# Designed miniproteins, single chains, continued (4): the designs that were tried, part 86

Each design is a single chain, and the fold is of that chain. pLDDT is the mean over its residues in the fold that is shown.

## One batch from the design tools (miniprotein)

Design m15163
Fold by ESMFold2-Fast:
Structure m15163 (fold): chain A 63 residues (1-63)
Amino acid sequence: KIDGEVELALLMIKAVLAEKAGDYETAARYYSRAAQLGEELGLDPSLVEEIRRKAEEYRRKAA
């Protein structure tokens, strides 16, 4: 059983590490998953939107 807050933090860390490595496909996937989990956990909508925008931007860079 993983706490949702801990899972969100791990997804964000993985996204940032992938971003720094230039792996935009992996970064986009982790940001997308983090945004979905953040919404489920009731995170501030503006923060969820910011994470979703990062996912979209890196998906575009990966193409």
Scores: mean pLDDT 82

Design m15164
Fold by ESMFold2-Fast:
Structure m15164 (fold): chain A 133 residues (1-133)
Amino acid sequence: DIAKLEAQASKLSGKEKAETLVKLGELYLRKGDYEKAIEYYKKAIEADPSLKARALNNIGKAYLLQGDYEKAIEYYEEAIALAPDSAVAARAYNNLGEAYEKQGDLEKAKEYYQQGAGLGNPDAALKLEELEK
């Protein structure tokens, strides 16, 4: 229940508030309400800046789903810069691969899937294997 999560977020502070706001963003993302998803991810960064890399990766995903590949790429690159060699970076590299694949740049897509797979992202590893056939 979104209304219950919104009520919970209003009572929380710091990391717990930020994680609840990320969950709200993910719920709106799944509903296709990308503007609300981005709003909640930005509020999560305000509540706990330590979640910035994860929130930026999720904002990038919202732009990707809207077809704004240029903005998606910028947000993923910022997420990687904040948390290199992390699980967030591994997911962001996979998402960069998807963005470049949608733009028709298969060589850049392979490069980023390779980086994501190298950091242990299983989706990136699968995509790399499919594109290297």
Scores: mean pLDDT 88

Design m15166
Fold by ESMFold2-Fast:
Structure m15166 (fold): chain A 56 residues (1-56)
Amino acid sequence: HMENLYKELKKLVEEAKKLIEEIQKARDSGNVDRALELQKKLLEIGEKIGELSRKL
């Protein structure tokens, strides 16, 4: 039960790390629209992480 929840949390954290790196690359290249889209996705993942963390 808790093991599955922890695995889901780890997957979301890894995805968030990748998005942070991609956001930085988009900003460095001046691709503001791409950076904003990735930031929105990061916020959605952050919300899910928060919800799962409350269940732990």
Scores: mean pLDDT 82

Design m15167
Fold by ESMFold2-Fast:
Structure m15167 (fold): chain A 64 residues (1-64)
Amino acid sequence: SVEEQKKKAEELVEKGKEYYKRGDYKTALDEYIKASDIYESLGDYEKAMEAAVNALKAAVELVM
């Protein structure tokens, strides 16, 4: 259901934040990308963009 997908995306964002805090930027990036994809599939472009921005922040940490 849409509600189940929203919950999954929210959980992925929370996991992304936890991994980012731990310095596990690769896992954080993966979790944020998954969340962004789910939000986009639901038509929630605002939350999809927010997750994508956090994914980009994690990706930047990996190349610095």
Scores: mean pLDDT 88

Design m15168
Fold by ESMFold2-Fast:
Structure m15168 (fold): chain A 56 residues (1-56)
Amino acid sequence: MLIDKTLAGIKELAKVIPDKAFVKAYADWEIELLKPLVSDEELEELRKRAEEIIEE
């Protein structure tokens, strides 16, 4: 749920903010805050999925 909520937020942000670099910076910041709450494997998957959402 936490991962799903984070990805949904990033996706919504990407829809309204055309600056991909800004959205990536925000996503990195948000994901970094999740480090103590998720496994390294989940963190890596979250980073990948966020990048896919922003780039596409």
Scores: mean pLDDT 77

Design m15169
Fold by ESMFold2-Fast:
Structure m15169 (fold): chain A 65 residues (1-65)
Amino acid sequence: MTKEVAFQLLAMAEGIRAGIGVKVRVEGDTVRVTLEKGPEAAIAAAKRGIRAEAERFGFKLVIED
């Protein structure tokens, strides 16, 4: 599995776990993640999970709300 595909699936899984919608775009070494509006705790949890996955795969992370 490509590292880009693995990150997209894991970031979407973090969104599902937190109960918020997530869109992911991969641009070379940068990943852009758009989060839907939701409870502050859910957004914080999704951001933590997505950040951990980005660090694990060595991607630069940009989060848009």
Scores: mean pLDDT 81

Design m15170
Fold by ESMFold2-Fast:
Structure m15170 (fold): chain A 78 residues (1-78)
Amino acid sequence: MKKEAEELYEKAKEEALKALEALKAGDLEAAKEHFRKAARLLAEALALATGADLEEVEKRAEETLKEDIAVAEEELAA
C-alpha cells in the first residue's frame, strides 16, 4: 500500500473514534462532522491503495452519506 494511503487510513480511524466518542457524549453535531471526515479519508485511502478514481470513490461515499442524512431529516421532520 502507498504510504500516503496508509496515513489517510490511520486518520480515518482516528476520526471514526472521535465520532463515536461524540455520539456517546450526546454531541450529534460533532459526531456527524467526524463521521463525514472519516468517510472522506477512508475513501481517499481506498482510492490510493486500489488505484481507483479518487473522485468517483469520494463521490459515492458522499452520496451515501447525503442519502442517510436525508432519510434521517425526513424521519425527524415528518
Scores: mean pLDDT 70

Design m15171
Fold by ESMFold2-Fast:
Structure m15171 (fold): chain A 69 residues (1-69)
Amino acid sequence: SADELLKKAREALAQGNGREALTYFEEALKIDPDNAEAYRLLAEIYRKMGDTEKAEEFEKKAREVDPEL
């Protein structure tokens, strides 16, 4: 499920494995492209990697999926 992939992505990020985390987020979004949480977490990982532009891009996508964010 998308939730399981998101959990795996967060665990990979906590272990310092950003590349593995990105793969899990990509797979989660293939299953549920309307998942605002997946975009939000993807933005968070890019922010932690120092990629502010990518982080802001995915924050915007998260809000487009869920305008209440």
Scores: mean pLDDT 80

Design m15172
Fold by ESMFold2-Fast:
Order: sequence, then C-alpha cells, then structure tokens
Structure m15172 (fold): chain A 66 residues (1-66)
Amino acid sequence: MSVRELLEAAFDPRRAEILLKLLEGELSQAEAAKLLGYKRPSDLTRDVLERLGMSIGKLKELAKKE
C-alpha cells in the first residue's frame, strides 16, 4: 500500500492531497493544518498519529522509498 493509499483510507482523497503536499515540502505544517481546518499544527500531528500509528516524519521516509 502506498503512502497516498494509506492517507486516502485514513482520511479522504481531498485531505490526502493536502497531506501529500506537506510530505513533499510544498506546504508547511501550519499551512496544511489551516487548509485541513485544524486549530493548531499539533492537532494535525496528533490526528495523523492516531489514525495511522505513524508520525509525519515516518510518513515522509516512506514516501521517499516509493
């Protein structure tokens, strides 16, 4: 399963596209959080960890291997 497929399953296609831009460095964590409707960047980090069991840093490493 690709990182895209993991994000789409845990969130939805629209939120997955924004998260992929964050992982690729096109968006900062603060910008991604704002676009996704989180109040704080830390809320985004927590929600990703709770849904996927992986940090944003771990997801970036997996995306680089694809």
Scores: mean pLDDT 83

Design m15173
Fold by ESMFold2-Fast:
Structure m15173 (fold): chain A 81 residues (1-81)
Amino acid sequence: MREERIAELEAAMDAAGLPDELKSAFLKTVETALQKSTPEQADEIFATALEEIDRIAKDLANATSEEQKKVLIKNYLKSLR
């Protein structure tokens, strides 16, 4: 169940074209939240995570330069720490 949901998140991140460093940081954040949550809260955490992945994907797609993409990635990594 959790394994299947984590695989769904990873597939969503791959489809969105997220870089490996962002994928790793995001997965660690979600896994940490899941360890501290109840089973009922897990569904909400996964739903929020999928929504955030979609938003990040749109932000990266709207970036017009490689420099702009790097700044966005750095900011997301900083917010996940």
Scores: mean pLDDT 77

Design m15174
Fold by ESMFold2-Fast:
Structure m15174 (fold): chain A 60 residues (1-60)
Amino acid sequence: MVEEARERVERAAKEALARGASMEEAVQIAKDVGRELERETGVKVEVSLEGNRITVRAEE
């Protein structure tokens, strides 16, 4: 569950970047997906931009 939530959020960010979104836009999209998952599953998801990489952390 936690790993699936993390993967889903990472996928959203990667797909946004593949469509030409900026790093900031991809982070915002990932945060929105993570917030929806938190409401559905109770898994907390943190998304941050570290340099030129998007980092996703998930916890129960």
Scores: mean pLDDT 78

Design m15175
Fold by ESMFold2-Fast:
Structure m15175 (fold): chain A 65 residues (1-65)
Amino acid sequence: MDKIEKAYKEGKLTKEQAELSKKLIARRKELESQPLDDSLDGQITEALALIEDSVLNITFKNLNI
């Protein structure tokens, strides 16, 4: 989303952090678009996507974004 690019342009994120954030967001969308089974693997994949989102939110909070 444009929020990551805006934060990078404002100097609040490094280039590496902005690129990593974009990759994590794209990966989460890819995982969410897949049909998930009631299998343990499906539940683990969903949990990992939520953890990635949580890590990004904590990072932005620490950067006062």
Scores: mean pLDDT 63

Design m15176
Fold by ESMFold2-Fast:
Structure m15176 (fold): chain A 70 residues (1-70)
Amino acid sequence: MEARKRELAELAREAARRAVEEYVRENPGALSEEEKEEAVRKAAEEAEARALALAEAGREEEARALLLEA
């Protein structure tokens, strides 16, 4: 089910980007441009891994909700 994994990966990247953008807005100057990119990458990897674990357990709706709420 490759399409589902790709969808979750894309949602994880979007969620990570929004979270980092919100953090930077609340803490201006806390992260450099490179640090923001690294933070997004790490957050996306963590969110994707968690969402995939939920999906593999048959909890796909919860996996999507997790990424949409992040």
Scores: mean pLDDT 75

Design m15177
Fold by ESMFold2-Fast:
Structure m15177 (fold): chain A 73 residues (1-73)
Amino acid sequence: MRELIRRAARAAKEAYEAGESKQAIVDKLIGLGLSERVARTVAEAVDLMRKSGIKPTEEQIEAVLLSALRREE
């Protein structure tokens, strides 16, 4: 779980920096083993940060991932 969360946060940050679409981020996170719901939540948060002019850190993305996963447990 912890390794998956770290890899997912890094993948989401890299996709954001590459200018990938929200759907591309969702697909990438699902490919890493996350549920569609968690992947969409993370992608939406990253998209909102982008629109707000915030450059997301891996730690910020990890916090969103942990919050989304807690609601599914």
Scores: mean pLDDT 79

Design m15178
Fold by ESMFold2-Fast:
Structure m15178 (fold): chain A 92 residues (1-92)
Amino acid sequence: DILEKLKKEKVIYLSEEELQNQSVLAKIIEFLAGVKHKDNKELLEIAVLTFNDQHPELKLTLEDLKDPETAIFFLNWVAKAFGKDITFKLKK
């Protein structure tokens, strides 16, 4: 369960399969931001819009999050933005 890892661990290893799952990404963002949202895609779109507002030169899209390294970078940005001492890494 990803939520148990987020509560217990300071370093979270995520597989490419987990990173390509919008429900997994949405659960992680809900945990980091301390919010609940019923639409996983809408939550991810809001998070990407917030990222682009702070980094207008990058113009990140939901399609870019299909790349595992980009998804890991994005999750680490969300963690830092919400003051969470959690690091995300790609699982081998």
Scores: mean pLDDT 81

Design m15179
Fold by ESMFold2-Fast:
Structure m15179 (fold): chain A 55 residues (1-55)
Amino acid sequence: SMEDQIKATVEALKKLPIEKQKLVAEIAESLYRITGNPFYKKLAEAAKKIIEEKK
């Protein structure tokens, strides 16, 4: 499912340095603006949540 794909991507993202996590969030937001694919919207939101929780 899309939720399983997001969860797997988020777990991989948590293993990256925060600067790379921020880059992934920015890329996901850009891809959502270009494609409209809800996968990228959910990924961007999940990445931002990880970043906020580590502040």
Scores: mean pLDDT 80

Design m15180
Fold by ESMFold2-Fast:
Structure m15180 (fold): chain A 90 residues (1-90)
Amino acid sequence: SAIEAQAPADAAGGLRTLEESVKLAEKGDIENADIKTIAGLILASVDPTPETLRRVAELLEKIAEAYEKHGDKENAEFYRKMAERYRELA
């Protein structure tokens, strides 16, 4: 069905949005990184395959590392804990 075909495409879009969030976070654009992280997670959640869950965990870890480098330890810890949850679900 159209809904079934759309879910993998939306999940792939979510992963690309999370990759954009990593780049924003590395630049120190924390506000836009946060917005894109939330959007990417919502999109990726529509097709929660083990491959998608593992990739989400990897990207969340990179976002957390970037936040920590810019001094946002609270959000870094939050996203690391979220990455661990996604890794365990995969």
Scores: mean pLDDT 83

Design m15181
Fold by ESMFold2-Fast:
Structure m15181 (fold): chain A 100 residues (1-100)
Amino acid sequence: SIDDISRQARIIGDENGRIARDMAIQFNDQDGVDMADDMAQRSVGVATDARDRGDVSVARQLVRRLRDYTRRLRRATTIDGVRRVMRDGIRDIDRLRRRI
């Protein structure tokens, strides 16, 4: 159901936020922490909006993109790498939001 897909997207979005946040903390990057929290909030927002509009396509695309960003965040070894992954993630999430 759209509710199940939306819930899955929220869980993955929150996990991505936690991974990015923990990495930013390790690099002593407060702006990175703020960006991680922003990315998580945007993920939850798109998941909720897609559910409310019944947009199964956007919800499924969000889950797939968020899973890709989980892998990219786990592979990042530098703060610049983490920030680039977060910028790409936020941009992709915003593009999905515009399709709703």
Scores: mean pLDDT 90

Design m15182
Fold by ESMFold2-Fast:
Structure m15182 (fold): chain A 76 residues (1-76)
Amino acid sequence: MSPAVLEAEIAVAMAEMHVAVARIAGDLEKAEAAEPLVEEARRLVEEALASTDPEEAERLAREAERLAREAIEIVR
């Protein structure tokens, strides 16, 4: 796994955790706003893992990390 893909996977996992915590805390508005970004980030990580082009995989992974961090910011 490339470093960028690994970083993206960690970021998405953290975003999923933050959204879950927001739901448990009853902050449903923030959780609902962040969920589409986490779903898109997960999709991009899956696409990066399936890519045979290292440059494309890195580009997709960096976009996934960006979306995951944006989701975390929403639920803060």
Scores: mean pLDDT 87

Design m15183
Fold by ESMFold2-Fast:
Structure m15183 (fold): chain A 73 residues (1-73)
Amino acid sequence: MSKEELLKRAEELIDEARRLVAQSPNPFEAEVYLAFAEMLYALAKNSKDPEIQEELVERIEELVRRMKAELAA
């Protein structure tokens, strides 16, 4: 996956997280996950190392997955 593809994937994940915040009955918990995901996205965007970018995007993926699980319960 190229840097451009990784950043696009991360952006799509952040957009999904924003939708989850808007739909959440507990916006405080949702906003904490979103804030952390946005920090990881900023780090990925500023990284020049593709391996670090891939790891950061995978961590965003895991956060969004966790957010879905915890906010659905």
Scores: mean pLDDT 79

Design m15184
Fold by ESMFold2-Fast:
Structure m15184 (fold): chain A 80 residues (1-80)
Amino acid sequence: SEIEKYEEEIKKDPNNADAWYKLGEAYLNQGQYEKAVEYYEKAIKLDPNNAKAWYNLAIVYRKLGQDEKAEEYLEKAKKL
């Protein structure tokens, strides 16, 4: 599965921002929003210029009912 693939990539290189981002996408696609947040936050910590990660994190926060956080992260994505 894609999740297993990217988990193996992270085990080999925990600083691979793209692998953390791809795991966030995989969990978002499965509706596992809390896990998607964890992986996307790691991705933006390693690569704060990944506008798509900020945007997707805003989507996830909105699905979790955290509208103020969603707006904050959306504004960060727009400034990149």
Scores: mean pLDDT 86

Design m15185
Fold by ESMFold2-Fast:
Structure m15185 (fold): chain A 71 residues (1-71)
Amino acid sequence: EEIDLEIREALALIMGAVSEEDIPVEKLRKTFLKDFSEEEVDEILARLREAGYIVEKDGKWVLLGRKSRLA
């Protein structure tokens, strides 16, 4: 639950900053997730995939922007 709380806080920060456009996972790793450990980043990304916010496009993982999530 403690690690889950930290992941929820990171998710809230990411979602609060996300634009209408899709964001490549590499950009998330280098910006919003740069201060997290590799293990924490993997867990955050896994939860976003499970929730349907991250999908594979052109062989790369992408965080869906607001426009894509509404479709």
Scores: mean pLDDT 70

Design m15186
Fold by ESMFold2-Fast:
Structure m15186 (fold): chain A 94 residues (1-94)
Amino acid sequence: MQVTQSPSSLTVQEGGSATITMTASEGRVTSIHWVKQRLSDPGRLETVATLRGSTSLKLENLKPEDTAVYYDAARFEDGSVVWGQGTTVTVVPP
């Protein structure tokens, strides 16, 4: 099973919104765990959301401190967990 995140990168103005979508090549996804890794602290993974029934993470009212690489960990019906390649989100101040 392969998981793809789209887009691979995006730039958003402060206060804006972004949507990251996960696509699975095969299999049934039961849940998606979204984490962010700040570029200033790559040793720390922060949980953003755990979603059931939605393959898209919508980020709203973004701040410059939300600049990070966002990863999905998709759990499949067979119990396997597959990580996406990451989406780089850059939030620019006005």
Scores: mean pLDDT 82

Design m15187
Fold by ESMFold2-Fast:
Structure m15187 (fold): chain A 80 residues (1-80)
Amino acid sequence: MAAALAAARAALEAYAATNPSLTPEVVELLLRAIEAELAGDEAEAVRLAGEAMALAYEARGDLEKAKEFRELTEKEVAKL
């Protein structure tokens, strides 16, 4: 777990340095999603990852894709 989370944090921080859409809030949600997945909480992992992607789209000004991704996330969580 620790090695995977450390690698994920380093990769996300490196991507965030060159990608403004990867705000600190998006990075933190993605790391929490990875933690939930490693803990076996698939529903929480999907929910957190979906919110992170929606926020990344909002950061780019793509509000329609952000909304679409939130709706997709709700449907996927409902199947679990």
Scores: mean pLDDT 76

Design m15188
Fold by ESMFold2-Fast:
Structure m15188 (fold): chain A 60 residues (1-60)
Amino acid sequence: SKSDEALEAGEKAARELAEKLKSDANEEIIRYGLEKMLEKAKELGDEETVKRAELGLESI
């Protein structure tokens, strides 16, 4: 689904950043993943996933 594609994009971005940082900067990594998920969800027009990503970003 569109939600699954957006989630996968965010997870991939978070993993790649985690590898580059070699760090336990959890908030930074999570924020980056959520931002990429939000971008993808907006491209796909998935309003539900957009709201989830925005709530996630507000929670950190």
Scores: mean pLDDT 76

Design m15189
Fold by ESMFold2-Fast:
Structure m15189 (fold): chain A 72 residues (1-72)
Amino acid sequence: MIYKNTVTVTVLEGEAVVGAANTSGSQRLPVLKAGETATATFESTDPNDELRAAVSPKDKAKVEVETKTEKL
């Protein structure tokens, strides 16, 4: 089964780096600041696959994640 996942990450406080779960650690990821939002759409065999958000070591960060899953 294949699912189309749309993940929206909103940074509430501080800074966060957003990437897909299968993204290589060597890949440069976007840095989001408080009030910024990133949206990614990807296909997965797991309906619960989500973007990974990483906290900047300088700042205390809070993020909100919304996932919409559609079965293909």
Scores: mean pLDDT 62

Design m15190
Fold by ESMFold2-Fast:
Structure m15190 (fold): chain A 73 residues (1-73)
Amino acid sequence: MLEELREAIKRLIEALRAGDEEAIKEALGEVQSLLAELLASGDPELEKEALELALEADKEINKILGLEQPELE
């Protein structure tokens, strides 16, 4: 399950870099479904690892999309 989430996140990042709207939508849906399942698992270590992967993915996605705060000089 965690490995599937990691793979889905990788696909999402690749789709974002390629600008493939359909691939982005598909990968995003997969990531969300896997995250929901992992968070509902009741395993606190698994939940923590899933959230950590999601946060790292969010940072990468924000950088690709240019949604980071503008840096002051």
Scores: mean pLDDT 75

Design m15191
Fold by ESMFold2-Fast:
Structure m15191 (fold): chain A 59 residues (1-59)
Amino acid sequence: MEVERMYELLKRSMAGAGLTEPPDQWGSVAPRSPEERERAERLSEALKEAFKKLEEEYK
């Protein structure tokens, strides 16, 4: 139902955190342990923020 909104909030959270790297590029290059971990942490944080915003809007 709100998948579009969730996706938009996710993109906004990522952009606000400076995580606007193209996924296709990261999928093509060899990942480095420290970079991969940092990326995962930031992505996880962005996801949590997106879900929180989604809930706040519907509450």
Scores: mean pLDDT 60

Design m15193
Fold by ESMFold2-Fast:
Formats: structure tokens, C-alpha cells, sequence
Structure m15193 (fold): chain A 71 residues (1-71)
């Protein structure tokens, strides 16, 4: 689905802008997979585990919730 791919691509860009690096690549893959499956709880869990400041983590959780709700 093109819409789902666009959602995941936008999410990946948003996470990169927040400062997510290659060190968190496996967690980003986990987020993308959970979002595509509609697994909101798991996607949020991965977002909270990212190597980010508390403020950036909150923004990451918001981005993830928005992405899951659109899939």
C-alpha cells in the first residue's frame, strides 16, 4: 500500500530529524514493523527505548502514535 509506505517514510524522516542514529537502527526497524502491523503498544515501546533526550523521546512517541493511527 503506497499510503502505508508514505507513512513509514515520513516517520523515518521525523525520527532522523530528532537525532536517531545508526546505533538505534534495529529499534527503528522494530518501530517500522510494528507501525505496519498496527501494533501501537510495541511501536511506542520501541520509541521510548531510543537513545534520545526525554523531550525528544516524547516527540518520537507522538510521531509513532500518529503513524500507527494513519495505517
Amino acid sequence: DQEDLDIVAELARGLAELGVTSADAQKVIGIANAVLKGDKEKAIEYAKSLNLTPEQKEKAVELVKEAVDKV
Scores: mean pLDDT 80

Design m15194
Fold by ESMFold2-Fast:
Structure m15194 (fold): chain A 76 residues (1-76)
Amino acid sequence: SLLEKLKKADELALKGIEAFKEGNYEEALKLYEEALKLLEEVRDEIPEEYREEFEKVIELIRKNIELAKKKIEEKE
């Protein structure tokens, strides 16, 4: 269901934040990318009244993905 996918995406994003805080940037990146994939799968099912907030969540996850990538590159 839509709600189950949104819940799973939220759980993955929260785990990604925790991994990032621990310095596990590769794990954080993986978790953020999995969360983003789920959100993209349900994108067309989001009601108009929630669309703006939904797009802001996607943008935030994309920014976190880019930050995790930069942290990984800094360790090379």
Scores: mean pLDDT 85

Design m15195
Fold by ESMFold2-Fast:
Structure m15195 (fold): chain A 117 residues (1-117)
Amino acid sequence: MITLTESGGGTYAEGGSATLTGKITGNYANVSVVGWLASLEGRGLQGLATISADGKEVSYAERVAGRFTISLDKAKKTAYLNMSNLQKEDTGTYYFFADDGETGLGSLGKGVKVTVV
């Protein structure tokens, strides 16, 4: 069983940057992929970015490609979502997740709120 801890929520300026941090504790061997989802105002739940547990496979949703970067520190079991050129439409609740990649069963964090003003 794993526990997910999120940080980096808050209020940010339009055109600014923010970093969200997702930390995994427990049995990392059960993790195949980690990433970020967001429940965005007026858009519902959206996938944003994923990275495989070995760090070799990365994907981005089109709406964040070129603005957001995901990275993984495997030794620290910590993933980062660096968000640049923030837009008001990025306002929402952001969820860190970890999945086994095989069964479709994942763990979600509690969510962190990001407000762009």
Scores: mean pLDDT 81

Design m15196
Fold by ESMFold2-Fast:
Structure m15196 (fold): chain A 66 residues (1-66)
Amino acid sequence: LEEARKDILEGADLAVKETNDLEVIKQRVEGLIDALRRRYPDKITDEQYEELLNEALEYVEKKLKE
């Protein structure tokens, strides 16, 4: 879980640096979570994936408002 959280946040950080388009950033973050879910389907729960998505989106919103 901690490793997945780090990967998602790093992906969100890179997306924010490459584009200011929130829709594109959201699509990239969702894609990363989808990829992790496919690689580790039984290791991380759906609730934990939702928490990771919400955390990444909060991070993105803070960065874009700076």
Scores: mean pLDDT 73

Design m15197
Fold by ESMFold2-Fast:
Structure m15197 (fold): chain A 63 residues (1-63)
Amino acid sequence: EVKEKIEELVDKGIEYLKQGKYNEALRYFEEALKLAKENPDEVSEELIKRIEHGIEVVRERLA
């Protein structure tokens, strides 16, 4: 259940990133990372790295 919520947040982050809505994309990726860190047994190291990469990409666009 928590993993599904994290995946939904990542998908929304990617969708907003594709639309150039970087502030919205950042909010979704940050929420996904927060849930992932709070539920380490529900997430793989790979999923965490994907979320962190998404945040990095958005921050580069906002700089």
Scores: mean pLDDT 83

Design m15198
Fold by ESMFold2-Fast:
Structure m15198 (fold): chain A 74 residues (1-74)
Amino acid sequence: NAEAWYNLGVAYQSENRLEDAAEAYRQAIELDPGFMDAWREHQKVIEELKALGKEELAEEQENYFNKLKQELGI
């Protein structure tokens, strides 16, 4: 469920596994677009990826995010 994906994202983020965290938060958003905590944490992870110089990974996650927003009508 969405909450399980969110909790997995939190666990990955605590381990500094930022790409895995972003994917987990994206899965939570796909299952529950109203899960605002998942949207906030996803954005924070993207910002952290950029700060670490992982710009290609950050851009990929932003592209998934934009596609998801379009699909959800947001």
Scores: mean pLDDT 84

Design m15199
Fold by ESMFold2-Fast:
Structure m15199 (fold): chain A 71 residues (1-71)
Amino acid sequence: MREEAEELAIKAVEALRKGDLETARKYAEKALSLDPENLAARAVLKLIEDPNAKLTPAEFEALVKAAQKAA
């Protein structure tokens, strides 16, 4: 389940980077349903809800790592 959540979080970050907010939200919500502690998916949802949202250092690091895998 955690590996599937990580894969979904990576897809959410990729969709967010492309500006596809609807797809990014769906992948992030699925990732959190499998692993509620997935920091990258939480960061994606925060940024969709508020682009100026402050991410914690851990959320930002998780987002960057997911973005590197999504590239």
Scores: mean pLDDT 80

Design m15200
Fold by ESMFold2-Fast:
Structure m15200 (fold): chain A 58 residues (1-58)
Amino acid sequence: SKEDNIAKLEKELKALEKELEEVEEEYKRTGDPLLKIRKSIIEAGIDLIREIIERLKK
C-alpha cells in the first residue's frame, strides 16, 4: 500500500543519512576525493527519496 511504501522509503532514507555521516567523517580523516563523489551520490539519493515520499503523501 501507499503507507507501506512510504514507511519503506523512510527506512531507506534513514540508512542513507547514516551512510552520509560515515562518508563525511572518513573524508575529514583522509581527504580522499572519491569520498566527495560518494557524498554527492548519497545526497542525490536522499533528495530523490524525499521527493518520492512527498509525492506519495499527496
Scores: mean pLDDT 87

